# Ledger of designs, part 17: designed miniproteins, single chains

Each design is a single chain, and the fold is of that chain. pLDDT is the mean over its residues in the fold that is shown.

## One batch from the design tools (miniprotein)

Design m566
Fold by ESMFold2-Fast:
Structure m566 (fold): chain A 57 residues (1-57)
Amino acid sequence: MIEEIAKELGVSVETAKLAYAYVLGITDLSPEELAKRAGATVEQVEKAIEKIKEYLK
């Protein structure tokens, strides 16, 4: 699932994993801090968060 979301959005698996941790409340880091850690844009992290939220509905 995480790898599939990363592939669909054109982001790294790391970006998708960090977004997943954010959605589950495992991390207290902001999307901005997650983007810095993943070497991604804030928009990429936010898109990954939204996609994961849709999946978990």
Scores: mean pLDDT 82

Design m567
Fold by ESMFold2-Fast:
Structure m567 (fold): chain A 70 residues (1-70)
Amino acid sequence: MEERIRELAERVAAAMARAALAAGKPEMAAKMPEQALRDIRALAEERGLEAAEREADLVVAHAEAVVAAL
């Protein structure tokens, strides 16, 4: 469970960090690992691991779309 949560958080953090860096905000990118881990863990605890995985996929897709539009 914890390892799966960490893997999901790492994927979200990487995508969000790329978007933040593309926007010229490296400080924001540096915060993404901690924020993603907290958010994904909270979601998994509240709604279950499958819900956390779906949210991670949506966030990653959204972040990638934002970067592509820049």
Scores: mean pLDDT 81

Design m568
Fold by ESMFold2-Fast:
Structure m568 (fold): chain A 88 residues (1-88)
Amino acid sequence: MEDLKEAIELAKKLKPHFPVQADYAIELLENAIKAYEAGDLRKAIVDVQGALLVFESIYEKSTDPEVQNLAKKAIELLERALERLEAE
C-alpha cells in the first residue's frame, strides 16, 4: 500500500516530462489502491502491472538521468508491491 502511494508521488514528479504517461500511471495506481481496499487482489495486481509497464516505458524513452532515476525508483517500489500481492 505505502509503496503504491510513493509511486504516485514519483509519477507526479515525472508529469512535467511525460504528462500523459504519468497521469495514466497515477490513475492505474489509484485504481489499484481502491481494488486492494475492496479485497479485489486480482484487479489490484493487474493495475500495478499496468503502472509498472508505464514506468518502464518512461525509463526506456528518457535520456535524462534524473527522469530515469525517478522511473527506476518507481519500478523497484512496484516490483516489491507485486511480490507482496502475489504472495497473498
Scores: mean pLDDT 87

Design m569
Fold by ESMFold2-Fast:
Structure m569 (fold): chain A 90 residues (1-90)
Amino acid sequence: SAADEYERQAKEALEKGDYKAAIENLSRATLARAGDLFRQGRYDEAARVAEEGIKKLRELKEKYPESKDVADQAIADLEAVARTARAMAA
C-alpha cells in the first residue's frame, strides 16, 4: 500500500540521518492509513492512528530538534485529522 511505501521510505531516511525526510514520510504514511480508515467510516480507528502518529512525531522532534519545522507541520496536519475523526465518531 502507499502507507507501507511511505513507512519504508521513512525508515530508510532515518537510517541515512535525513530526519526531515523521515518525518515527512512517516506523516504521509500515517495520513494514508488514517484516511483509508476514515473513508471506511472507522472513525475511532482513524483517530487512534493519527494520535499514535502524533506521539511518534513528538518523540522524533525531541530527539532531532533540527527537524522541528517539518515535525510541527506534520503534527498540526495529524491533529486536524484526529479532531475531525473524533467529531465524526461522536
Scores: mean pLDDT 89

Design m570
Fold by ESMFold2-Fast:
Structure m570 (fold): chain A 98 residues (1-98)
Amino acid sequence: SLIDELLSKASEVEKKIHKKVAEKYGEIADLILAYVIAGQLKDVEAAQKLLKLLNKKIKDKEEFETLLLEYQAALATGDEEKALEYFEKIAKLLAEGE
């Protein structure tokens, strides 16, 4: 699937974070990481398709965008613990938005 292909292109740190969060949030964690990777690859078509799926679960778009930026900032600074914290907060936000 498109999601599986995008997940395979994630960094080892992102895969480690995803694995922990997917234990509780399953396919929601897959959607979040696939969207992040599509953005990193500048795959506009994949990113738009995944964003349509995510928007069905997003009740607070500003909070979602803020948490996503904090996750990316934590990854960029090598703060794995903060990256895991923000990724889990995104997954929780989307799960509670169902």
Scores: mean pLDDT 86

Design m571
Fold by ESMFold2-Fast:
Structure m571 (fold): chain A 64 residues (1-64)
Amino acid sequence: SETELRDAELQYRSLKKMTPEQKEKILSQLTPEQRELFEKALASTDPDEQVELLLEIRRLVREQ
């Protein structure tokens, strides 16, 4: 939905400004699959792809 996309964009902008220490703390709490998706999102130059990857991570976390 538009609300979920907007929330993911805002969250992603905040994550981009994160320190290396904060990033590693988050990555340490993710499964290997979720970590790969998160790193792909950070490496991507396409905002739409970044948002889609973050939404997928949220979906996987909710299924746990």
Scores: mean pLDDT 69

Design m572
Fold by ESMFold2-Fast:
Structure m572 (fold): chain A 68 residues (1-68)
Amino acid sequence: MKPKTGTVVKIEEKESPFKGKYYYAIIKDENGNLYYAITYNPEVKVGDKVEYIYDKEKGVWIITKILP
């Protein structure tokens, strides 16, 4: 699957007994649609342009890369 691209509009730190520490992100794409994603990268910030992909096995969007 081709990764989607968007801008992070919200970051929230989360902790789960099954996942440990992770970050919950809301991403806004070029068409104004909002996507809910997770990342394990603490460097992701509001305003970052990111690539994200849907993980079919986990049923969740995952941020894969911070773009320049």
Scores: mean pLDDT 79

Design m573
Fold by ESMFold2-Fast:
Structure m573 (fold): chain A 90 residues (1-90)
Amino acid sequence: MAEIDEKFKELEKEYEEKINATISDESKRQTILDELKKKIKEYKETLNSIFAYLEKSMPPEQKARLEEEKKAIIEQATASLNAYLDKLLG
């Protein structure tokens, strides 16, 4: 949980800095920032649901597999957020 929260906070800050540097129109900048924050929240909620399901369904002896699947899901979510932001900025 904490690791995911920290990773998404870092991404949000990075994206806010990029948006502020790229977009001079205040109204457009605010709209994109709001969309980004909404998207990050949606991803966090989705990941939390998936992780809760995986933790409940996997026995303790498969902890290593659980951690690898969580890592893969986080990487995929991060890539999707990057692609989404690139579309908003491009």
Scores: mean pLDDT 78

Design m574
Fold by ESMFold2-Fast:
Structure m574 (fold): chain A 76 residues (1-76)
Amino acid sequence: SEKQKEAQELLKEYEEQLKIEDELYKEFEEALKNKDVEKLKELKKEAEKRKLWHFKLLVLSALNEKPPEVLKGRRA
């Protein structure tokens, strides 16, 4: 069935996106540790291209471009 094949392809794309997201989070941690602003800007563009909204929010906060409340101070 074509619908089953399409669903399986979408699942594969989702699994690949999760792997890419995990790698991007690792690069984000390193960029934060090294205070690498250029790398953070690169990660912001990558997050926009891949529509990784949660990751984009973290990068924006690190760049002080749009500091969301969730990343201000310590949370309980």
Scores: mean pLDDT 73

Design m575
Fold by ESMFold2-Fast:
Structure m575 (fold): chain A 74 residues (1-74)
Amino acid sequence: KVLSAEELAERLLAMFRELQAASNLSPAQVIALARSFVKLEIEYARKYDKNPEEVVKILEEAERRVLAELEAEA
């Protein structure tokens, strides 16, 4: 089941906020980690998914939402 971009963004934000707290990451470090994670997920979808376009669109929209929230906290 494919998550909506909003649902995925909420899950990613929760995950990165937990990582920031647990690992003493700066806001800049967690933003860089979020960008790298989504980039790897997009590359993985393009290589291994039979129809990557839908997943990539969701990942790109989720990234925009996550970065906007994390950058507002920085």
Scores: mean pLDDT 80

Design m576
Fold by ESMFold2-Fast:
Structure m576 (fold): chain A 87 residues (1-87)
Amino acid sequence: MENEVYRRIIEEAEKVLPSLDEASQKAVREGIEALEKAIREGKELDPEEARKALEAIQAAGAYRRGPLSEEELELLKKLAKIIKDGT
Protein backbone atom coordinates (compact mmCIF):
# COMPACT_ATOMS: atom_id res chain seq x y z
CA MET A 1 0.00 0.00 0.00
CA GLU A 2 2.58 2.62 1.07
CA ASN A 3 4.97 1.34 -1.63
CA GLU A 4 2.37 2.22 -4.30
CA VAL A 5 2.08 5.75 -2.85
CA TYR A 6 5.90 6.07 -2.82
CA ARG A 7 6.06 4.92 -6.44
CA ARG A 8 3.49 7.55 -7.52
CA ILE A 9 5.42 10.27 -5.63
CA ILE A 10 8.67 9.21 -7.35
CA GLU A 11 7.04 9.30 -10.81
CA GLU A 12 5.47 12.75 -10.22
CA ALA A 13 8.66 14.18 -8.66
CA GLU A 14 10.67 12.96 -11.69
CA LYS A 15 8.21 14.81 -13.98
CA VAL A 16 8.94 18.16 -12.28
CA LEU A 17 12.67 17.53 -11.69
CA PRO A 18 13.93 19.05 -15.03
CA SER A 19 12.14 22.38 -14.28
CA LEU A 20 13.87 22.87 -10.87
CA ASP A 21 17.14 24.67 -10.12
CA GLU A 22 20.27 22.56 -9.45
CA ALA A 23 20.03 22.71 -5.62
CA SER A 24 16.34 21.68 -5.66
CA GLN A 25 17.08 18.93 -8.22
CA LYS A 26 19.73 17.49 -5.88
CA ALA A 27 17.39 17.58 -2.85
CA VAL A 28 14.53 15.95 -4.80
CA ARG A 29 16.85 13.26 -6.25
CA GLU A 30 18.02 12.39 -2.71
CA GLY A 31 14.36 12.12 -1.68
CA ILE A 32 13.57 9.87 -4.67
CA GLU A 33 16.55 7.65 -3.78
CA ALA A 34 15.34 7.34 -0.16
CA LEU A 35 11.85 6.28 -1.34
CA GLU A 36 13.27 3.83 -3.92
CA LYS A 37 15.48 2.26 -1.23
CA ALA A 38 12.48 1.90 1.12
CA ILE A 39 10.48 0.16 -1.66
CA ARG A 40 13.40 -2.10 -2.70
CA GLU A 41 14.37 -3.15 0.83
CA GLY A 42 10.85 -3.14 2.34
CA LYS A 43 12.17 -1.12 5.30
CA GLU A 44 10.60 1.82 7.13
CA LEU A 45 12.32 5.18 6.55
CA ASP A 46 14.65 6.44 9.28
CA PRO A 47 14.42 10.13 10.32
CA GLU A 48 17.12 11.29 7.84
CA GLU A 49 15.51 9.33 4.98
CA ALA A 50 12.08 10.73 5.98
CA ARG A 51 13.42 14.31 5.80
CA LYS A 52 14.79 13.63 2.30
CA ALA A 53 11.53 11.95 1.24
CA LEU A 54 9.61 15.15 2.10
CA GLU A 55 11.51 16.94 -0.73
CA ALA A 56 10.22 14.38 -3.26
CA ILE A 57 6.67 14.65 -1.87
CA GLN A 58 6.78 18.47 -2.17
CA ALA A 59 7.96 18.16 -5.80
CA ALA A 60 5.14 15.69 -6.58
CA GLY A 61 2.64 18.11 -5.03
CA ALA A 62 3.92 20.96 -7.23
CA TYR A 63 3.45 18.76 -10.33
CA ARG A 64 -0.17 17.86 -9.44
CA ARG A 65 -1.30 21.39 -8.36
CA GLY A 66 -4.23 19.72 -6.58
CA PRO A 67 -5.09 18.85 -2.97
CA LEU A 68 -3.12 15.93 -1.54
CA SER A 69 -4.90 12.57 -1.59
CA GLU A 70 -5.89 10.94 1.72
CA GLU A 71 -3.06 8.42 1.19
CA GLU A 72 -0.51 11.23 0.70
CA LEU A 73 -1.79 13.09 3.80
CA GLU A 74 -1.46 9.93 5.92
CA LEU A 75 2.03 9.39 4.50
CA LEU A 76 3.02 12.99 5.41
CA LYS A 77 1.70 12.44 8.97
CA LYS A 78 3.72 9.20 9.23
CA LEU A 79 6.93 10.87 7.96
CA ALA A 80 6.44 13.83 10.33
CA LYS A 81 6.08 11.36 13.24
CA ILE A 82 9.26 9.47 12.21
CA ILE A 83 11.18 12.78 12.08
CA LYS A 84 9.79 13.96 15.45
CA ASP A 85 10.36 10.61 17.22
CA GLY A 86 13.93 10.48 15.81
CA THR A 87 14.82 13.83 17.40
Scores: mean pLDDT 75

Design m577
Fold by ESMFold2-Fast:
Structure m577 (fold): chain A 55 residues (1-55)
Amino acid sequence: HHEEGIELAEYGKKRLEEMAKNVPELKPVAEQGKKAMDETIKRHREALEAARAAA
């Protein structure tokens, strides 16, 4: 389900932020990961909106 996908991606972003705070050397990697999560969230939102419109 797209709603669960959005929730999991948001949770992943939070974990990446916490990791960057604890290990600053990994901050660039965490930022790249958050960008990937943002793309995933966008795709799930678009799919959910399309399904709602089609109903």
Scores: mean pLDDT 78

Design m578
Fold by ESMFold2-Fast:
Structure m578 (fold): chain A 122 residues (1-122)
Amino acid sequence: SMMDEILELVRKIRTEELSPEELLEILERIAEALRELLERNAPTSTLHQAAHLLMEVLDEIADRMELSEEQKKLYKEIADLYAELVRAVVEKAPDETVRELARELLRKTEEFIKLLKEQLES
C-alpha cells in the first residue's frame, strides 16, 4: 500500500545518511499520499498516521539542514498544526475538524517543499 511504501522510506531516514535531495523526494511522496488520502475521505486515524510520518521527515530536514527564516517559520506553523491535529484526534473532535487541520498542514508543507526546491536548485 502507499502507507507501507512511506513507512519503508521513513525507516530508511533513521538508518541511512540521506542527501537533502533524497529527503525532499521522501517529503514530496508523503505529501502526495496525504493529498490522496484526503481526496478518498480516508479515516482520521490514517490521516493522523500520514501527518505523523510527514512530521518525522520535516524534523529530520530541520535537524540536518540550515533553514532560512521563512522555512523556519513554516516548519513551526506545520509543527503547531500537527499538535492541533493530534489534540483533535485524542479529544475525539468531529472528523471534519481533523480533515480541515490535515488540509492546512498539507498546504503549509507544499509551501515548505517549494522553498526547499528553490534552495536546492540554487
Scores: mean pLDDT 86

Design m579
Fold by ESMFold2-Fast:
Structure m579 (fold): chain A 104 residues (1-104)
Amino acid sequence: MEELEKLVKEFVEAVEAKDVEKALKLADEFGKKAAEYSGDEALGQQVRDALQEVARRSVGLSPEEARRLAEAVGYYGIGEVYRAAGDFELAEQYFRKAAALFAA
């Protein structure tokens, strides 16, 4: 689980730097870890696809908008993994972080 937070941080940095290739690779790694920790391959694919879409869309966004979107989707992904693992308290914390970023 700590590894997912590190991957989100690295993904956000890659997105902010407009390094789409690195961001897509990090999204793939995140999806694999999400599937491993949750035991849900479909969830792993969904979070991977969502992060890859963020990476592609980031090219057309300002650095601030790209960073905010990447953080929001990354935190939402961590929340879904914790929810699937049965850790509803941590899931709620990450969903609240994501919601605050989407509301901006």
Scores: mean pLDDT 84

Design m580
Fold by ESMFold2-Fast:
Structure m580 (fold): chain A 85 residues (1-85)
Amino acid sequence: DQFDQVLAILRQMAAQRQASLAARGRDISFSDDALRAMARYALDYYQDMQIPDNVQVVLQRALAIGSTRWNANPGVPVTITADDL
């Protein structure tokens, strides 16, 4: 139940960030497996934080990975997977 809630919030926030990045010419997206891994990580390691603060922290870390990959090879679409986390 709480996992489904966190996953739903992650999907919404990730979609909003993807749209914002696309508007700025950056193609960074998340696989479903990455979003599930992020939701589990938020619940396992940031469970003492309130939702959506735990979600925001995990999403920011994943976006940092995506930004690093984009900056290394600009113009190549980036998909963050569970293995990238």
Scores: mean pLDDT 80

Design m581
Fold by ESMFold2-Fast:
Structure m581 (fold): chain A 103 residues (1-103)
Amino acid sequence: SQEELEEQIQRVVDEAVRALENKDRDSLIKLGRRLIELVREALKNNQLTSDMLHLFGGLWETLESLVREGKASEEEKKLLEEMKELLVEAKKKLGVPIGPLLL
């Protein structure tokens, strides 16, 4: 199930990137919420991998860049904050430095 969870996370991230490119805000928010739940599940079950963290962090960095460019909606900003909090927890769980990339 860890491998299946990682594949699910990859698929959701790929769909979220596509929604972002298509400016489909409603789908992006829905997919972002789904991704948060998958990452939370991985954390609770001690199934979080470096690959899962990389995928989650990559999407967060993309969304953070849009906020800096002033292109993000208030709903996207809220999603970004929830992802940031979870990303900090995930990095701590895997012993990865939080670094200056978090707002």
Scores: mean pLDDT 79

Design m582
Fold by ESMFold2-Fast:
Structure m582 (fold): chain A 79 residues (1-79)
Amino acid sequence: SAMAQAQALVAQIDATLAQLRAAIDAGNYQEAEQLWQQLNDLVQQLDAIDPALARAYLAAHRDEILALYLGLMAAQGAA
């Protein structure tokens, strides 16, 4: 069902956010860039299935996602 697929995508997004945070903290920016692309792909898949859930998820995780994005951009700009 679409709901079961959405729940599976949320679990994958949660796991990807945790891996992305760990990669940035470790200075593994190449891995972090790959994980950031994976995160975007998973969010787009969630939005295609359940736009309301995707918006709610992004709102709930806004500060964390923004901090990760800014950290990755700062690392790329400093290189």
Scores: mean pLDDT 86

Design m583
Fold by ESMFold2-Fast:
Structure m583 (fold): chain A 72 residues (1-72)
Amino acid sequence: SLGERIREALQAAGVDPETSERAAKAAEKAYGQYDIDTIAGLAVGEANRASGGRLTPEQAVRLAKAIREALK
């Protein structure tokens, strides 16, 4: 599934399973309603909330890239 691909991509990028699952669900909910860049931004935002706002800018960029690649 799309969520499974995103979850696996985030976990490969070093994100914990709970945060990866929340980000993947956010992306799936947005899929078909927004463009890929917006979906990636929404999913990274959810990952940041799940982590208590502890994502670094470098981590956020890497996660957005992983999500964009998973959505193609």
Scores: mean pLDDT 79

Design m584
Fold by ESMFold2-Fast:
Structure m584 (fold): chain A 82 residues (1-82)
Amino acid sequence: HMGELKPTTVSSLSNIELEGDFGDAKSGEVYLNGKLVGDFLALSPTKAKITLGSVPPEDGDYEIEIKEDGKVVAKGTLHYKR
């Protein structure tokens, strides 16, 4: 049941939209390279909004994981550019 996230490029910390497969998940936590960085809210089975409370340290590619109740719901790659 672990879905795939479409690769996305972000330069903002709020109102970031992700596309992928979120299954039945509604809300949870966002992790970049294993570090908790923000919150997730599902808008539809294939779209979610994330808000990052912590900036990545440098521009580059990060492994993003979406978790609900400690379980990985979706994974992908996030490209961060300041």
Scores: mean pLDDT 78

Design m585
Fold by ESMFold2-Fast:
Order: sequence, then C-alpha cells, then structure tokens
Structure m585 (fold): chain A 95 residues (1-95)
Amino acid sequence: DDIEKILRAVIGRTREERRKAIDELTKNPVIARSLAKYLEKEIERNPENGEAWLDLGRIYAALGELDKAREYFEKAIKYGSPEVQAEAKAELEKL
C-alpha cells in the first residue's frame, strides 16, 4: 500500500520532482526493484517512452547494476525528448 502510493506520486510529477522522488525511493533496494518492475510494464506498453528508460537507468545505477543502467540510458537517448537525452548523457558520464 505505501509503495503503491509512492509509485503513484512519481508518475504525476514534473521531471525534476520525479528525479528527486526516484533518488529518495532508490535508497531502499526493495522499493527500487518494485519501481523498476512498474516502469518495465510501462516500457512493455510504450517502448518509445524515453522518460521511463531514463528512470529505469537511474534505478539500476542506484542498485549498482551498471551494465543495465548504461543500456537503459542509451535507450533514453534513442527514444527521449532533447531534455531526456541531455539528462541520460549526463548520467552516463557519472557511471
């Protein structure tokens, strides 16, 4: 219930608010993996959702799964808006 409430809060936020919320949520690995599963379902419905790929990259980077993080940031560059592409490139430089 608490996790689902937090996940719904992430969906409706601006990009900056979403980033901040994901950073807080990923401090807990259980919540991080639940959020990743949610976003993976979004990608199944809309594989061109660059924002979801960016968020998945951030989550897997926080989990220490750097190879997955790189792959997902590359997908965010491929499918994202110019702003999403810029954020994904900055995140790749931090890996």
Scores: mean pLDDT 79

Design m586
Fold by ESMFold2-Fast:
Structure m586 (fold): chain A 73 residues (1-73)
Amino acid sequence: DAEAALREATAKANEATKLARDGKATPEQVWDAMLSAAKAYRDGKQAGVSLELLNATLEAMSAAAKALFDLSK
């Protein structure tokens, strides 16, 4: 379940980032998705989820952070 939660949170963070790029998401929505991904990362790491999936989540969080920076311009 931690793996499924991590995959879902990662997909939601990537979706929020894409919607923000398209002008369809607020900074708050992107921030909330990024925080959810961070929680899923912590839970997944404790549950022993693969480094590949954990790294995908970190990359999704990094992309969301960049989108938030771009929205602040």
Scores: mean pLDDT 83

Design m587
Fold by ESMFold2-Fast:
Structure m587 (fold): chain A 62 residues (1-62)
Amino acid sequence: MEAALQLIMKELGLSREQAEAIAAFVREHPNPSRAQLAELARRLGLSVAQVRGAVAAIKAMS
């Protein structure tokens, strides 16, 4: 898991808090809806594209 967090922090410019929140979200929601991704992006102050990229990276490294 730490390797996936380091990757998304470096490639997408996320804070550790944002990266950990997205990792927890993926653990609970393995097939998230567009609305769930948009709400997470709003809550973390990120774009939907950043959240989608982070989710894809975490799933690819799991």
Scores: mean pLDDT 80

Design m588
Fold by ESMFold2-Fast:
Structure m588 (fold): chain A 74 residues (1-74)
Amino acid sequence: SDELNLEIGLTMIRHEGEEAKAHVDEISLEEFRKGLQTLLDHLTQELNLSPEQIAELQKKIEEELAEFEALKKA
């Protein structure tokens, strides 16, 4: 279902964010951004996401990037 595909995408982005934040001293912001963009591209193809679902995942990516950047500055 569309709802399940969105949940899968959100869960995978969240997991990637958690892993990156656990290794915040070892990963650059640019590497993390590229990793999340690659993940979004794969999820878009595999889950046949609508433009609205892609926008929701992009919003989650920006939230994860903001949290990561804040941790790097702390």
Scores: mean pLDDT 86

Design m589
Fold by ESMFold2-Fast:
Structure m589 (fold): chain A 118 residues (1-118)
Amino acid sequence: GVDPAYRQKLADKWTEKAKNAKNPIEALIYAANALSFDPTHTKGFEAAIEKNPKNADAYVLLGHAYLHRGEYDKAIEYYKKALEINPNNKDAWYGLGLVYRKQGKFEEAEKWFEKAKA
């Protein structure tokens, strides 16, 4: 089996790289790598947002992390923040569809998925 302690150490390593990244794009890539070892990990993306608060993609990825945690209200909050920065962000629309589907709100989910496909 996978050692959870080893995966956590790898997530922490990539999170420290995100905090100390030279530029916002590197910070986002390192934060995404941390998520690959711990899909509930948000700290790297919080650091990336501090470096570039106008990056809609960072908010989308933070929404996905909260969705993986089952924190649906937080996931919706961060997808909406992405849409405040970029109102036509199809990844944020798709993410909202995923959250509403997880909540059993299938009609609402379908509306967001159709909007993301257009």
Scores: mean pLDDT 75

Design m590
Fold by ESMFold2-Fast:
Structure m590 (fold): chain A 100 residues (1-100)
Amino acid sequence: TDQDIIDMTRQNSQSSVDTWTQQSGGDPQITQLSQTIGDLTVQQRQAIINGDRDTARQYSIQISNTSRQLADRANSLGNTDLANDANDLSTFSDNLAQSL
């Protein structure tokens, strides 16, 4: 069901937030940015399910921008793996926005 898709998206997003928070050693900025990305991902999926392409595009742009901020912070802490993951998400989300 649509609700099952949203619930799965929320679970997957929370898993990513938890992983990035742990990899950052609990850095407050990375924790906050990770939570923001998780929340935006759930809202983006809801917009896609609702057929609201314009709203889904806006959330995809916000995910891309927030992921770049996370990558910049991760790089400043010397966490190259986390920075690479965040940059990959930024690129993916920007490409998704262009396809919507």
Scores: mean pLDDT 88

Design m591
Fold by ESMFold2-Fast:
Structure m591 (fold): chain A 58 residues (1-58)
Amino acid sequence: GERLATLVRSLLKLEPRPSAEAIRALVPELPDALAERVARMARQGASPEEIAAFVRAA
């Protein structure tokens, strides 16, 4: 959803390569599988905008 995408984008501006555990702690409504995927995308150099678009579509 849009709210989760906005929260993830904001997190990535402060911490560009967060761990899945950090994402789950800060955005507990995000499913574990999505948190792990977001962390992987960030490690692979995806932009905050690309990752936010992925979360919005999920």
Scores: mean pLDDT 81

Design m592
Fold by ESMFold2-Fast:
Structure m592 (fold): chain A 81 residues (1-81)
Amino acid sequence: MEEFLKKLEEAKKKLEEIIEKTKKENGPKEIIERAEELIKEIEELEEKLLNREISPEEAVKKGEELLKRVEEIEKEFEKVS
């Protein structure tokens, strides 16, 4: 579980870096908005996991889906960079 939480924190850091670079380079606002939304969803997932509102198995499944969405934003960001 600790390793999974570390992956989520690393994903949040990547999204924050994408937001910073997109703002600095006057990139699309849509990328910034989607990255901010994903950060919020990751934080909500982490909170539910810490509060035992979801099972570890369910958390991992939802986290993998969020991580795929992070990869999609990274790919879109590379196209505009």
Scores: mean pLDDT 80

Design m593
Fold by ESMFold2-Fast:
Structure m593 (fold): chain A 87 residues (1-87)
Amino acid sequence: SSEAERAKARLEEVIRRLAARYGLSEERTEALIELGVELFERLLAAGASVDEAFLYTAIWVQEALEHDLSLEEARELAERVLAGVEK
């Protein structure tokens, strides 16, 4: 939907801005955006609203950056977020 596409674009901007603030490389920033977009789309597929999917993905990226998670650890955290939405 138009709403989901706008939320996705805003998520990419939020992730890019936060990654820059935390001093991530461009390559790592793009990888984190890709993971975040994937999580957002999977949350929507699992039945989350656009607002819920946006919020959960934003929390996920903030958590990953604050705790200096590797891309592998960030992906593991994304799987935990997804598991939580269905319970």
Scores: mean pLDDT 87

Design m594
Fold by ESMFold2-Fast:
Structure m594 (fold): chain A 55 residues (1-55)
Amino acid sequence: RAEAQAEIEAMLEAMKRTLEEVKELEAKGIVPSGVEIWRLWQRLYDEELARRRAA
C-alpha cells in the first residue's frame, strides 16, 4: 500500500524531469516525438526506482 503511493510519487517526479529534458531538447532545436517522450519518461522512472532500491 505504501509502495503504491511511492510508485505514484515516482511517476509524477519522472514526468516533471521528462518535461525538463524536453525543454532542453527544444532549446537545442530538437523536437521529440510523443514516443520519444514516453521512452524518456520510462528511463527516468527506472532510474528513480533503482536509486531507491540501491539503498
Scores: mean pLDDT 77

Design m595
Fold by ESMFold2-Fast:
Structure m595 (fold): chain A 61 residues (1-61)
Amino acid sequence: SVMDELLALADEMVAAEKAGDMERFRELSRRMRELILRHQLSDEEINAILAYYLRKLDAAS
């Protein structure tokens, strides 16, 4: 599903941030934005992805 794909991208973005790979992070961020726009995600869905990303980022410290 689109949501599963976006959560997988969030996991990759966390890994890129942890590794300091800002080029990879920018590419993943671009792909994330493209999917959100293409699939016309709701604010609720976008907030769920953001919450997931922030929780994963905090846990990766």
Scores: mean pLDDT 84

Design m596
Fold by ESMFold2-Fast:
Structure m596 (fold): chain A 84 residues (1-84)
Amino acid sequence: AAAKTSIANNLAKISGIGAVSASIIASAVINLVKANKSLATVAAAVNAVLSLVEDALNITISNATKNQIITIALNSVNSLLAAK
């Protein structure tokens, strides 16, 4: 819950990402962390999820924004993994 909220809030600060999109991405990232537990695998999977989010929400996310999202997500999930 806390990690999802943190990821969503950080993502919502990025231009072009709304609160709904940020919440969906955060949910997907937390599920990926639970399934994979590897930061390298999580980074690749977050990229794949962003493509699915673009399709699902009918939006386009720039490469620069995708890189920022990955960085924010990895920082948040790295903290979550360290806490276990």
Scores: mean pLDDT 66

Design m597
Fold by ESMFold2-Fast:
Structure m597 (fold): chain A 68 residues (1-68)
Amino acid sequence: SQKLAELIGIASDIVDEAKEQLPNGSQDEKLALIKAKVNELTDLSESDKKLILGWAKIFLETEETYSA
């Protein structure tokens, strides 16, 4: 759905921010930062946050190949 596409976009942006803040960080360190950033998104429901985290994990695993 359109809403899902928007949440996927947010996940991509958060992954990019984590990569910029921790360019030499491990994937575990980047994932921890991503979780913290998603938790700070107070305007979103818990189910939306879970969807963002799920997609962010996928993007982090394929971080060099995901397209904007």
Scores: mean pLDDT 77

Design m598
Fold by ESMFold2-Fast:
Structure m598 (fold): chain A 89 residues (1-89)
Amino acid sequence: VDPEELFSEEAIEALREFIAKQLGLDPESEEVKEKVKIFLEELQKHPVLSAEQAEELGKKLGLTAEQVKELQLLVTSTDALALIREAVA
């Protein structure tokens, strides 16, 4: 399954913007899209990242372990907001 199919479109967009901002890239660039896929694949394997897993993933993405944890919180928050929106609609 494509990692993007497991998460809301809003979460995917938020991840692209965050990575693009940290790296100084266009959110629609292939590099940012590839990094989002790598991040989502690791979250699919490990829904809660340990400090060591966040550090290793950060090396693959060109991010710090702290930034990787911030991405994880961003996904969780965006998915929660999407669920609230669905319940109110």
Scores: mean pLDDT 71

Design m599
Fold by ESMFold2-Fast:
Structure m599 (fold): chain A 89 residues (1-89)
Amino acid sequence: SENAKKALENMKKALEAVEKGDIDTARKYLIEAIKAFSGLKNPKAVRYGVAAALLGTAAIWAYEQGDLETAKRDMEGAIESAEKALELE
């Protein structure tokens, strides 16, 4: 689905921004990904979209606390969940 593809693309851009230390840009891409996840229709895909949104949010929070390792790990987990949402849609 277009929504699942858009969510994954924005989540990957959020990870790139986290790796560059640009947390404001990472937050912007995470918000766009969350908006895209809200358009998913398959209940199984929706569950993975929710997981991706929670992990992406946790990643931003971890970065704000100075934990870059956890931020990257959580954002990678968010991407994996977004990929699963795309597979199931």
Scores: mean pLDDT 85

Design m600
Fold by ESMFold2-Fast:
Structure m600 (fold): chain A 65 residues (1-65)
Amino acid sequence: SSERERLRAEADRLFALSKEYLKQGRYREASSLLTASVLLYISIGDTEAARRVIEEFKELEKKLA
């Protein structure tokens, strides 16, 4: 559906932005964007994309330890 496509595009945008913030050391902002993107991917049933976001959370956890 067009709604699913819009939500996927939004999730993709937020995920891409989160990776840029991680690269800049902006961990608080990156964490918020990762949370938003994973929830959107889960809401549309894109488990493969959600898994990729979870891998970025694991990398963020290493930075915050």
Scores: mean pLDDT 86

